# Designed miniproteins, single chains, part 104

Each design is a single chain, and the fold is of that chain. pLDDT is the mean over its residues in the fold that is shown.

## One batch from the design tools (miniprotein)

Design m3599
Fold by ESMFold2-Fast:
Parts: sequence; C-alpha cells; structure tokens
Structure m3599 (fold): chain A 100 residues (1-100)
Amino acid sequence: MEKERAERNEKAEKLKPIEEELIEYEENKIYDEEKFKEFEKEIAEILGIDESTISKIVKKLEELGFSRAEALRIVAELRIHGHSEEEIIKLAEETRKLLE
C-alpha cells in the first residue's frame, strides 16, 4: 500500500503544473485545440494510459455538461486515485445530479 501511495504522490506532483495551466486556459477562454491535445498527451503519459482513453472519458464528461478543461482535470484526479473509466463516469453523473 505504501508503494502505491508514493507513486500516486509523485504523479500528483507532476499533474499539479498541468492542472494549473488547464485552469488558466479555462479562465482566459483560450480554446486552442492543439494546446488542449498537448494537455491530454501529458496527462496520459503521467497516468500511463492511452490518449484515446482520456479523450473518450473527456467527451463523456462534456456530454454531462462539464467543460473540456474541467473534464480533463476530473479524469486526471480520479485516475491518480485509482478510479476506473466506468467509476469516473459514474462519479461525474452523481456529482452533476447533486448540482441540480
């Protein structure tokens, strides 16, 4: 369990600057498609998953009413804590219901 916690902490530290850039990207309304794909790639490499998997989850979260930047940040945070694709989508749906 401690090895998993150490790896999770290292991945969290690597994600922090990317998440800060994503927040700035969203706040400034800079919707550059190429820059967003760079964020997806960097997060995919840090998490050890395919970019296509991240893009699919992000698209599902956008369908639930999250922005692309919010969706990508949610995917990164929940995956770092060991949540599966299905669990992330379910948690996002539950969160959306609580905000209604």
Scores: mean pLDDT 74

Design m3600
Fold by ESMFold2-Fast:
Structure m3600 (fold): chain A 88 residues (1-88)
Amino acid sequence: TALNNLGLVYQSQGKLDEAESSYLKAIEAHQKALELNPNDTNAKSNLAASLDNLGVVYQSQGKLDEASKSYDQAGVLAIQVGVDVATA
């Protein structure tokens, strides 16, 4: 998404607060998409990617507990996508 890409640009510039804000907005958009269509594999994958990127930002800020939670959520979504594909 444009917000995820904007977050990556801010992150590359060392603008961690702006990167965090952009990733949080991307996460919110993908969560809303999943509320409307819970089987949207693309939305799950995009949500996982944004959560992983947010984890990296939290880690860079020294927010290790928040980073761990973001990584765990991303991992759960990635496993769900993989299991859905393998079982179908």
Scores: mean pLDDT 80

Design m3601
Fold by ESMFold2-Fast:
Structure m3601 (fold): chain A 60 residues (1-60)
Amino acid sequence: DDILRQAPPSVQRRFRGELDRLSDEVAATPQSDRPSVLARAQGRVDRLRQEARDVIASQS
């Protein structure tokens, strides 16, 4: 994601950790339930992207 490349290393590391955790959660989820888990994960990823944008903006 383009915005993450501009984020501070600490924010990038946290985002990678969250993505790894989400990947593990999806892998542990039965295939029948994965679509709903992925829908919830999308909201979390959107929040992380917004947080990265807010941090970048605050560093002016």
Scores: mean pLDDT 74

Design m3602
Fold by ESMFold2-Fast:
Structure m3602 (fold): chain A 85 residues (1-85)
Amino acid sequence: EEVIRKIAEREAEELWKLIEENVEKSADGKFSIDDIAALLKKLGYSDELIEKLRKLLEKYADEKGYVSKEELIKAMVDLALEDAK
């Protein structure tokens, strides 16, 4: 479990850097789930993986569908733990 969490956290941090470089931030430093999904599609991620991540991000997102780095990490950890079973 801890190894999977550490790997997912590292991958989430790398993805967050990529999002920061390619997507415009909101005024409060968050990113839209829609913009994140569009970036992942451009990077060649499968529609199935994008949809799974989108659903997990929606659990942590604000009312407007924006997520912080902490919320992205939580969603990526949840995704990795679900795929481990």
Scores: mean pLDDT 79

Design m3603
Fold by ESMFold2-Fast:
Formats: structure tokens, sequence, C-alpha cells
Structure m3603 (fold): chain A 63 residues (1-63)
């Protein structure tokens, strides 16, 4: 599921923080797409590109 996707990305990147993961889950639970500023912040916290953050949140919402 979406959690497996997040874990796979965290392992590939090696830098995903628990804070970034929690915030992405909150956005998905609210079923809202992150803003550009939120994508940049989550990318910084999680060691992810903004594009990867967007893809993960969209995958979580789609479930």
Amino acid sequence: GAVDTLLAVARADGGMSDEALARMRELAAAQRTPSRAELRELGRLGGLSPAKVRSLVEALIAE
C-alpha cells in the first residue's frame, strides 16, 4: 500500500524523517494536494525531491 511506497522511497533516498512521513500521511488523510511551499519543506525534511513528495502524497490520496 501507500506505506510500502513511502518506505521504499525512504530506503532509496536514505534520508526520510519520521516528521516528513507523518506530514505526508496528514495531507493524504485530508485528501488535499500539497502546495509548492509544502513540497519544498517536506522534501527538505525527508531528503526527497519535491516531485517525489508530490508523487507519494498523490499515491496516498488515490488509495
Scores: mean pLDDT 70

Design m3604
Fold by ESMFold2-Fast:
Structure m3604 (fold): chain A 58 residues (1-58)
Amino acid sequence: SDDVRRLRDRFVRDNREAKEKYRKLGEENPELKEKMEQKVKEGDDTTAAVTAQADALL
């Protein structure tokens, strides 16, 4: 459905924006780099799971 596709696309966009912020924080704060890289990975893993479920409904 269009609603599922819209929510999927919003989730992907929100994750992309979050990743950009985490990467920037890691670059500005080297002490947090590893932690920010972990948050990026967790966001990607969650987004992949959510988008796979949404795609299965389309």
Scores: mean pLDDT 83

Design m3605
Fold by ESMFold2-Fast:
Structure m3605 (fold): chain A 83 residues (1-83)
Amino acid sequence: MKEKIEKLKKEAEDYRKKAVELSQEGNRHDKRARELRASSPEDIPLAEEHERKATELGNQGRDFRQKADALEYEAEKLEKEYK
């Protein structure tokens, strides 16, 4: 039981780290998109690409956060049963 709980918590932590990395990358794309939109009309297509990438990364980060939440919830259930 304890080893299973520890494994779930470690997997949740790994997903949390991945979600943070994806969020940071998405924020960089959002910032770049804003800079490009403020620069010139010729940069708008590139800004749109960065906006699309930011959205994709945001969605991936949300999925990883949900996976981490599910793993943490399972670990909590097992902790209650073990105690």
Scores: mean pLDDT 84

Design m3606
Fold by ESMFold2-Fast:
Structure m3606 (fold): chain A 106 residues (1-106)
Amino acid sequence: DVVDTPLSRISREVIEKAKTAKTKEEINKIVDEYAKQNPLISPELAEKLKKRVIDYFENKEKYDQLHKDIKKVAETRDTELIIEVAKKYNIDPVKVMILAEIERLK
């Protein structure tokens, strides 16, 4: 779930719109406005998006580096690198494998 934030298409669109936000309250407002413009986004999904977008901006450098590391795993298919990335970000190795497979499908 934490690692899904930079990979979610909807989260990416909202993150792009929220780049100029300075506070959590401004991020919440941007997500609410986005959800109002997209009738298929339920209130539950809007709340999940708020949490993901806030988490991304609070940990942007970590998520950017995680994305680069996942891309390397996708390119090399190195099992040792999977374990290294899992340990570095305190993530299940199976989640690292799934994220790398998703990256390869792009």
Scores: mean pLDDT 73

Design m3607
Fold by ESMFold2-Fast:
Structure m3607 (fold): chain A 97 residues (1-97)
Amino acid sequence: MSEEERERIWREAALTMVLIQVTLALKDAERGNYEAAAEGFELAIKNVERVLKEFPDENLQKALEYLKKALESARKGDIETAIENAKKAMDYLNEAA
């Protein structure tokens, strides 16, 4: 397996994991579980930041921005705003994948 092919597989796997984390955090937010939603968004942020260090990408930068907004809103108990920002982050994550 080439180094480029390994990097592509790693990036795709990492982005898939982030999408799963955001999806679970969205479900927690929709259920009113602010703490679980915030934890999910924090994990997603860390994973997006890790991918961005290796692979700079405008869509990932925008996804990171919206995930940070979703986290802030979830911490404040503003679930509607957290859900809106998390959905925007998912759109950008899908564009990056």
Scores: mean pLDDT 84

Design m3608
Fold by ESMFold2-Fast:
Structure m3608 (fold): chain A 90 residues (1-90)
Amino acid sequence: SKKNEVLKLIKEIGDLIYKLVEAHQAGDLAEEKAYLKKIKELLKEIGKYEPEAAKKLLELVERYEAGEISIEEFAKETGKILEELNEKIV
């Protein structure tokens, strides 16, 4: 179902953000770049169902890539959006 597809995407994006934080803490720039790319791909998918949430998440990815926000702020703000989206769908 559409609901199950969105819930799956929320889980996958959240897991990738966790891996991104771990890669950042390890100083693994190549892994960090790879996870950011995968997150952007999943944001295109979730954007088919939830375009406003996808846009906000993409803006946070772009701000993080530009060095405008810390990994801690990025994880906190993306986590809030994913939690709000999960609550809306449940």
Scores: mean pLDDT 89

Design m3609
Fold by ESMFold2-Fast:
Structure m3609 (fold): chain A 95 residues (1-95)
Amino acid sequence: EENAKLYYDLGLAAAKLGRSDQAMVWASAAFAEGDIEGALKVFTAAGERTGNADAYAMAAIASIKLGDKETARKYAQKARELGNEKLAEFVENLI
């Protein structure tokens, strides 16, 4: 539980610095520890700050795991628009 919060805080800091690769690593660690909501926030911050298509695709996956199919579709569309068509299709097939 303490580790999930640390990963979330580190991920948000990385996203604010434009370090999308590092933000993705910390968001994935938070996700693995069960902080899906925190991971979603970090993935979306990385996507918005850097235009990272993979960050939006992972945000869509986190949204599916939270049961929010509408948010998942929106982030999958953003991932496709930014060039990650294959991962966007994968997410859409999960919905």
Scores: mean pLDDT 83

Design m3610
Fold by ESMFold2-Fast:
Parts: sequence; C-alpha cells; structure tokens
Structure m3610 (fold): chain A 59 residues (1-59)
Amino acid sequence: TVRQLLDQYAQAKQQGDTQTAQQLKQQAIDVTVAWLRSRGLGDLVPLAVAQVQDDADAL
C-alpha cells in the first residue's frame, strides 16, 4: 500500500539512503496514480500526487 511505501521511505531517509528513499517516494506516487486511474478517478490524480508528496515531506 501507499502507507507501507511511505513507512519504508521514512526508514530509508533516517538511514541516509537518499537513493532508496527517492525510489520509494516515486513508487508511492506511481501506485496512487495507477489506483486512481483504475477507478476512473483520473481527475483526482494531481490532488492525490500533491497529498502523497506532502505526506512524504512531513516525514
């Protein structure tokens, strides 16, 4: 889930693994976009991407 990816992102960030953290953040975004599009909620993609980025930046 997106939450699991963000939890892993927080751990990688705390360990100083910037490359792994960046990849996990991108995976969380990609999963969110794919899920919304699969549900016909493509119009919500920009808002959801901004929310995932905000959640990651708060970690």
Scores: mean pLDDT 80

Design m3611
Fold by ESMFold2-Fast:
Structure m3611 (fold): chain A 76 residues (1-76)
Amino acid sequence: SAAAEALAKGREYLQKAFEKIREAQLNFSDKEKAREKLEQARKYLDKAIQLGNPALQRRAEEYLKAVDLLEKSLEG
C-alpha cells in the first residue's frame, strides 16, 4: 500500500538524518563540516515529514530539535 511504502521510505530518511547528526557531532571541532552535515540532516528530515506519516513526522520533529540545538552550539 502507499501508506506502507511511505512508512518504509520515511524510516530510511530518518536513519540517514540520524547518521548525518552523528557525523556532525563527530566533526564538531570543524564548524564548517559540522554545519554541512546538519544541513544534510535537515534535508532528510524534511523528506520524511513530506511523506505524511504522523509517527515519522513526530520523530523527525524531535530530530529537528536536536539539529537546532547543535546549530546554536556552533554559533557560540
Scores: mean pLDDT 85

Design m3612
Fold by ESMFold2-Fast:
Structure m3612 (fold): chain A 100 residues (1-100)
Amino acid sequence: APSVGELVEQLVTELEKFYEAYKNKDLETMIETLKRALELLEQLFALAVEQKNENLLRFVLDVVEGLSKKLEEIYKETGNEEVKELLERLKRMAEEIRKV
């Protein structure tokens, strides 16, 4: 299984691709990179709970909340339903993290 460090590096890479796609108004690539980032965030959240790693939980929550804010802006600009669905997934993840 990948380490926390490896998953964080993969997440940073996907987020860099997401922000580059956002700059280029490439909605398809933004959605693809965000789906990969969400999978990595779900894995990091599971590891944070398993390892009782409060710093990792805070890191995941901070990333999820930052992405939620950015996706609210993207949804407002695009009206894209898949962006809305991804935003709802991020908001649900933030709620689950706060319950830990």
Scores: mean pLDDT 88

Design m3613
Fold by ESMFold2-Fast:
Structure m3613 (fold): chain A 81 residues (1-81)
Amino acid sequence: MPVRVLGIRDPANVLTEAEKAAIRAARTTEELVDAINALPVTKTPVLLTAVEEALAGPGVGQLGVPTQNPDGLVVLDVARG
């Protein structure tokens, strides 16, 4: 399914600019899952169903990405492409 990453909320600064760019480059839900799960800071693999659930509502959805930093929840603002 087409996806756009509209924003990355990383208050603990756990992601590098290169890693954020890789996430923003995703154009499908499968590419987004692969990009997130390729990150060394990703603690638990994100499933395709979690991305699809974030896109189920109207407008912009939020996808939480648990990281190895205990305060480092990254939230992605995602919309259908």
Scores: mean pLDDT 79

Design m3614
Fold by ESMFold2-Fast:
Structure m3614 (fold): chain A 63 residues (1-63)
Amino acid sequence: SKEDIEKLKEIVKKSNLPKEVQDGILAALDELSKVNITDEQLKALKESLKERYPELKEEIDKL
């Protein structure tokens, strides 16, 4: 849902990832927020983010 994408954006903004990495992820999430993604696509997005950025795993798993 759009709410879950907004929560993912908040997690990224509050993370200790380098600003350039944060900005890149946020731009990608903003584009995804403009389309209606399925629950399956959202789950795949969460898993992909946890795989690429393990430091986000704890906060994403709370969603």
Scores: mean pLDDT 82

Design m3615
Fold by ESMFold2-Fast:
Structure m3615 (fold): chain A 70 residues (1-70)
Amino acid sequence: SIEDLEKALEALKKGDLESAEKHLLRAYLEGAISQETLNEIGRAMREGDYEKAIEIIEKEIKRLKEKEKL
């Protein structure tokens, strides 16, 4: 859900990687993000590129909010 993505974003900004991964997995299971997007975020996190991970999550939140208007 959008809420899980927002919680993942908050956790990632606080450096709580375990909580961020948990919320990202929940967003994926609820169909909010694709497996490809989940893998891309996970790769950025493993590489220590947290700015890229944050950017991808923010872009997905924006996409989902726009989709709700259709």
Scores: mean pLDDT 84

Design m3616
Fold by ESMFold2-Fast:
Structure m3616 (fold): chain A 73 residues (1-73)
Amino acid sequence: SALDRTSDDEFTRLFAEVDHNGDGLLDVGETVSLLERMGIKASRSQVTDFLKKKNRTRLSLNEVKELARELEG
């Protein structure tokens, strides 16, 4: 899977590159961009549904990793 091929260091680097606010949290658009860069197909709706499930408006690095795992099955 894309997660098995994306190292923790590479994931952290990609997260930092899309985190335009620099606060360690990603919005919906930034999260979609990160997942696409990892080779994971994600829609804004899938990200929004995950945010609702987590009762969050933005996602941390660990929460994006959890979303990526759910999207890959």
Scores: mean pLDDT 79

Design m3617
Fold by ESMFold2-Fast:
Structure m3617 (fold): chain A 116 residues (1-116)
Amino acid sequence: MKKLEELLEKYAKEISKEYDLPFEEVKKELTNIKEGLLSRGVDEELAIEISKYVLKARIALERGDIEKAVEIVKEFIEKYFEKDPELALLVIKSLADASGNEEIKKLYEELEKKLK
């Protein structure tokens, strides 16, 4: 089995290359998101996997690439919503609240309606 530190470093390298950002900065941001998820009782491997989607979506939103951000959030929903709907809603709500983006808010509202 791969070490969890190796997985986080792999994702940091991928995001660093994709968005032309410093590796150490990306790794620090992924670690911060991971720690936030761990504090909510998420297991470390799942926290690392989710942190990748959160950071990629956040960077896309900050750069005004709404189409890419929506694609990333939809992929996250497809992989994790059925496994843990409450956690998935929490993550998407946090992205919507942080970005103020209407398309991400719409995705959150559509999923929330499925649980009501």
Scores: mean pLDDT 83

Design m3618
Fold by ESMFold2-Fast:
Structure m3618 (fold): chain A 70 residues (1-70)
Amino acid sequence: MKEELEKEMRRLIEALRAYMESHPDRFSAAEIEEAIAHLEKVLEALKKHPELWEKAIKLIREDLAAIEAA
């Protein structure tokens, strides 16, 4: 479960970075780094709450699918 949480969150972070970097007219480098830093903080917070891991993994997978479909 912890390894799955970290894996899915890293996939989401990379997908978001790729999406934002492909739209440099919409997103500055500073905005990209702020968004990535936010997700990394969320991951560190989630690691402290094992009771949320299953739900978090499900939501992360839904967000990843939405970004990959965009």
Scores: mean pLDDT 82

Design m3619
Fold by ESMFold2-Fast:
Structure m3619 (fold): chain A 71 residues (1-71)
Amino acid sequence: MYSAEEIAKLEKKSKEILDKMEKPVRDLKQQNQKSPVPSVKLQEEADKLQAIIDTGRNNVLTPMLEEAKKS
């Protein structure tokens, strides 16, 4: 079973990883929006990456944290 400190460290680390993954997606969207010729393809790719991140969080991280609390 995880202590409160261990859960906090896990949450901080997962937030850092997710932020590193999401930062390029946000940068791409902002750069595309500032472009005189915005690319629909770049927006679609960014949306796909965000969906993958969300799926990983919901199907991996959340169940793992629930199991840790039960143990």
Scores: mean pLDDT 72

Design m3620
Fold by ESMFold2-Fast:
Parts: sequence; C-alpha cells; structure tokens
Structure m3620 (fold): chain A 87 residues (1-87)
Amino acid sequence: SKKEENEALVENLIAMERQEIERLAKELNLSPEQVAELEALLAEMERRLRELVEKHADDPNLYQKINELGREFGRRVDAVLAEARAA
C-alpha cells in the first residue's frame, strides 16, 4: 500500500542518514558533543518525517514535502560540520 511504501521510504532515508553521520563522525574525529548534536538532528528528522507521512499520506505533494525536509536537515547537518571544521 502507499502507506507501507511511505513508511519504507522514511526508514530508508533515516538509515542512510544514520550511516552517513557515523562515517563523518569517524572521518572528521567529531567531538561527543558534535555527535550528540547530529544524533538529535536525526531524531528530529525522523519525528518530522513520520508526522508528515501520517498526516499527509494522501497528499499528492507528500514527496515534495519529504524532499524539502531532507534539504532543510542537509543544511543543518552542514552547519554543524562547518562549526566543527572552524574549531
């Protein structure tokens, strides 16, 4: 069903982002505080994605909204990484 497809999409997006955060934490030697900030962002992204697919399952703009949320979190992750590089 479309609901099952949307749930699978959320699970896939969060799993991919978690793997990327783990890779970056290792490669950039991120502090425990920076890792905690990225984990908090990932948790917020998951909550917002789940709310989006639950409230807007039948919205024809759902995938656009998911992509917009992904871009927002991409920018927020980049900001944390830029702060880490500046320190």
Scores: mean pLDDT 82

Design m3621
Fold by ESMFold2-Fast:
Structure m3621 (fold): chain A 84 residues (1-84)
Amino acid sequence: EEFKEELVKLGVPEDVADALYRRFQAAEDAINAGDIEKAEKLLQYMRERIEKLRETYGNDEAVEFLEKRLKELEQKIQEKKAAL
């Protein structure tokens, strides 16, 4: 909820912010379930979407916010891989 609100506040269109939020939640759920392959595919999708967002809207602040969240998910994936 706060994630989506922050993106909209940073100038990301509401539909784009909603789509990104849902993908981040899906990736976190996949990590928690131990579905590393699904989590990695979702992270790849998110990277491509963030790059597209920067090119299309020029939202450097939103991109920085999203990249920080993406790095947090990447760290969780690496920790999960080390435990498996």
Scores: mean pLDDT 79

Design m3622
Fold by ESMFold2-Fast:
Structure m3622 (fold): chain A 120 residues (1-120)
Amino acid sequence: SIEEFEKLVKETGLLLKELIDLLEEGVENGFTEEKIKKIKELAKKIKELVEEISKLLDEEEAKKLKEIAEELMKLVQELIDKAEAGTLTKEEAEKYLKEITEKAKELVDLLEEALKKLES
């Protein structure tokens, strides 16, 4: 249903915002084990929502959504791996934040465009 799609899009946007806010705090104050755990939980929830949304889209839109989500999750995982290894510099963390924010925006923009097409 359109209402179910709207709910999933809104929930995905809120979780992406929480992820970005948490990453910004990590860049400023460092990535603690508790913060990394929360980032992992948010990433898992976002991935699950993207899979549910993909079932409601056509094949081409689903493929594009999954590709953007995979790129975003890869960046998040690389950041986590470096943070857990103690090798994440502030400059690298800032670069990951920027790239993750850009991918999150692409994902939200695609979801909002897909929603508008379903309402038309």
Scores: mean pLDDT 87

Design m3623
Fold by ESMFold2-Fast:
Structure m3623 (fold): chain A 75 residues (1-75)
Amino acid sequence: SSQLENLAEQLFELALGKSQGDVLAALLDAGVPQPLAQKASELLTGRQDVSKASLVALASQIGQDKLEQALQLLS
């Protein structure tokens, strides 16, 4: 869980400087299913305060391997 939490936080920080389209494309290319990738891109690039619990729940659905791939694609 701590690894997923760290990856979720890194993805959130990296996504803050990106468009929703760029984040969506990276998640799809990482193999995240379209409905989850769309929800994630909206959450990560939205202007609302995102709770740590929401980020961890999202990271758990995506999984560690796909999160690491998405981070590489966005970096």
Scores: mean pLDDT 80

Design m3624
Fold by ESMFold2-Fast:
Structure m3624 (fold): chain A 86 residues (1-86)
Amino acid sequence: MVSSLEMRVEQSADPSQYTAIATATASSGPVTLILHSAETGRTVIRQGNAGETVTARLDGLPPGSTVYQSVVSDGVLQESRRLRLP
């Protein structure tokens, strides 16, 4: 099971761009965190063991971009979130 799931957005060093940062912790079983940018087509996948916190980071996102976060544990989708950038 996923015990913690967070997503935040930061302005990148380039003020015309944003960075999306997602973290996930699973209390039992392995965790796979997937962060996807719809507009850029880029995907970051991070994996961890039970009790580990995994962090996925996606830089260089244009304003108005949509970011999808998905968390999979033991081959089952546990959580999915969507965030639109300013």
Scores: mean pLDDT 74

Design m3625
Fold by ESMFold2-Fast:
Structure m3625 (fold): chain A 80 residues (1-80)
Amino acid sequence: SPPSRQELVEAARKRFADRLRTSEGLSDAQIAERFAKMDKIEKELNSSFAAVAALLLDPSEPEKVEKKAREVYETIKSID
């Protein structure tokens, strides 16, 4: 059977972690911090994209779309 989405994500995360250890010499703690930041960004982007998608279905409120896009950008910038 084909691998599940969860299995593919876990395999990708393992490969990425192995590369960070080998290429950048990061500790397991530093790798965990990197993944925690990525997970935070993903969670915030998912909720923000859902809100933006809802606003894009109503073209009468373009200012709300731009405001939400700026909030997403500032969130990404503050994590990085």
Scores: mean pLDDT 70

Design m3626
Fold by ESMFold2-Fast:
Structure m3626 (fold): chain A 85 residues (1-85)
Amino acid sequence: MKGNLKVTITSEDGKTVTVELKDATGEDVARAANMAAYALTGKRLTPEQREKVAQAAEDAIASGKPRTVEVEVGGKKLTITVEPL
């Protein structure tokens, strides 16, 4: 599915990256989250973490409700929230 989404990635040290995506798939969201994780931690998401983010985005599009995923990257906890617009 495709949707308009706001993706917010927050690190445990309070740094935040926000991206708005138009006509995006779960894979588009996973790609954005992967780039944000690298910017915040110096490490990328694992394939399993990327798939988890993609699925959360697809669930958000299908339900019209926000979805949140927590991952640990480079020793830092990241909270990724996907909000349908």
Scores: mean pLDDT 84

Design m3627
Fold by ESMFold2-Fast:
Structure m3627 (fold): chain A 87 residues (1-87)
Amino acid sequence: VAAARAAVQAETAAALAVLQTGIDLIRAAERFNTPFVMPAPLYEPLRRIATGGRGPVPTTVAALQAAIARVQADGAARLAALDAAAA
């Protein structure tokens, strides 16, 4: 169903936006040679998306890029499962 597909796409896009915001903030701190501190409103969303809630939020660009790749793969798998169920 188109609505279920749209929901998966919206959830995936929202998760990717949170991860990308984290990367942008780390890169900004690197440009100004300041210690990176994760903003409190982003801490728990990033932690859940990047670690499944099983550890502290990653504070490196590489770890967040790995989480982006995983979220994209998970989203694609969910869409494929919906397409298979609809067939």
Scores: mean pLDDT 77

Design m3628
Fold by ESMFold2-Fast:
Structure m3628 (fold): chain A 99 residues (1-99)
Amino acid sequence: MEEERRRREREEEEFIERLRKRREELKISSEEYKEILERLIADPDAPAESEKEALVKEYFNRLVERIAEVGGVSPEEVIEWIREEGFSAVIERVNALLE
């Protein structure tokens, strides 16, 4: 019971740390990362044009998958929510479902 919760928390921490490390390795600035992320929200199927965009797209897809798991919906539905309501509104909805 508690081991499963701690395992999930550890996986989350490792995901965040891996993202941070890979961003540093590719020299992705916070501004550049945000710009790429905003473009991926507008068109999540757009092809990656660089290694930096490929990395951001990979982590965006994993974030969408996680939101889908928490919300009990498909990744495609999460992308539609983001397109219609914006990323912040989708995060608020997911948090409300957890409460």
Scores: mean pLDDT 65

Design m3629
Fold by ESMFold2-Fast:
Structure m3629 (fold): chain A 65 residues (1-65)
Amino acid sequence: RDDLIKQAQSSDFMELERAFSRAISEKDEDVLKLIRDSAETLSDELHSKYLIEQADLAIETIKKN
């Protein structure tokens, strides 16, 4: 899990996407929140918006279950 947390704190869009896929499969809400926070710091606004929206949807889905 430490490796996943480190990946979720990356400044690289591709690493955040990989962390997102892993967090979804594990239903790890805490890691999804980390990915969302990291996505807000991305220099590419389109990548940032995409990951924030995807993370918010995933967190909402997990919370309902």
Scores: mean pLDDT 79

Design m3630
Fold by ESMFold2-Fast:
Structure m3630 (fold): chain A 66 residues (1-66)
Amino acid sequence: SKADQLEDLGVRLVIEVGSTPELLARLEEAGRLVRQGRLDEAARLLADSARKYDRPDLAAEIEALL
């Protein structure tokens, strides 16, 4: 599902960039949005986080789910 793909990409971002408090807070917020059915907002939040950590490739992959 789109939700499962977003979770996998979020986990991949943490593994490749590292677990910072800011990134973990973004993942928690994205998880809340997913549980509320707000998948597009969750995807945008994760894509923005990927860009901040210099991973435009991951941002593009996340945005492809929209």
Scores: mean pLDDT 82

Design m3631
Fold by ESMFold2-Fast:
Structure m3631 (fold): chain A 85 residues (1-85)
Amino acid sequence: SKLIEDIEKLIEDIEKLKELLLKLQKEGTLSKELLQQTLQSLEGTLELLEKLKKEVSDPEALEKIEKLEKKIEELKAFLQELLKQ
């Protein structure tokens, strides 16, 4: 399924983004502006995924979308904690 493959690639991209943000934080180069912009982009992606779920009837694809949503929510929580520092 192309949809499942595309979603799995997005999951990998989110994991790579988290690794990059952790590296930038450790190096002291992660700005509050970049954190805020990333949070806004992730929120927009979640809104698109909720709309996509309404159009998708394949249970396997729905499960992968929910996995992606969970990964994005975990990344959002991580970034929100960094903004408090």
Scores: mean pLDDT 86

Design m3632
Fold by ESMFold2-Fast:
Structure m3632 (fold): chain A 71 residues (1-71)
Amino acid sequence: SNDERAQELLEEAQRALVRGIASRDRAERVAGAKEALRLAEEAYRLSTDPELKEGARRTMESARAVLAEYG
């Protein structure tokens, strides 16, 4: 279903964000945040579940914060 795919994308987004944040290399940090934002935006669009949409929105906010600081 769209919600199952959205959950997979959200989990991938969260892993990309964590990997980026853990890096001391600015380029890797930015790349991780960009990937997390892309995946979370797709999860948000596909999701029909309000809880999944909220999870995606929070992940997008976190990714944007990293990009604002390092991008």
Scores: mean pLDDT 89

Design m3633
Fold by ESMFold2-Fast:
Structure m3633 (fold): chain A 74 residues (1-74)
Amino acid sequence: PTPVTPRERELLELLRRTVPLIRALAEKDPALREELLAVAESGDREAFLELLRRAGVPEEDLEAVERLLAEIEK
């Protein structure tokens, strides 16, 4: 059992919330899946968030994804 810091707990919470949403979007629309993969490979965070917004992801969930991406980039 590895001790979890408050920061690590927040990151795990963001992952638990965002990963299922992205998976559900990719499952619903294969064309969107291809676009998401291409944008993720390019490293363009703004384009990635814009694709999720166009797919109908709520602003609250977009903020969670943005925070997750910021933590990964550090």
Scores: mean pLDDT 72

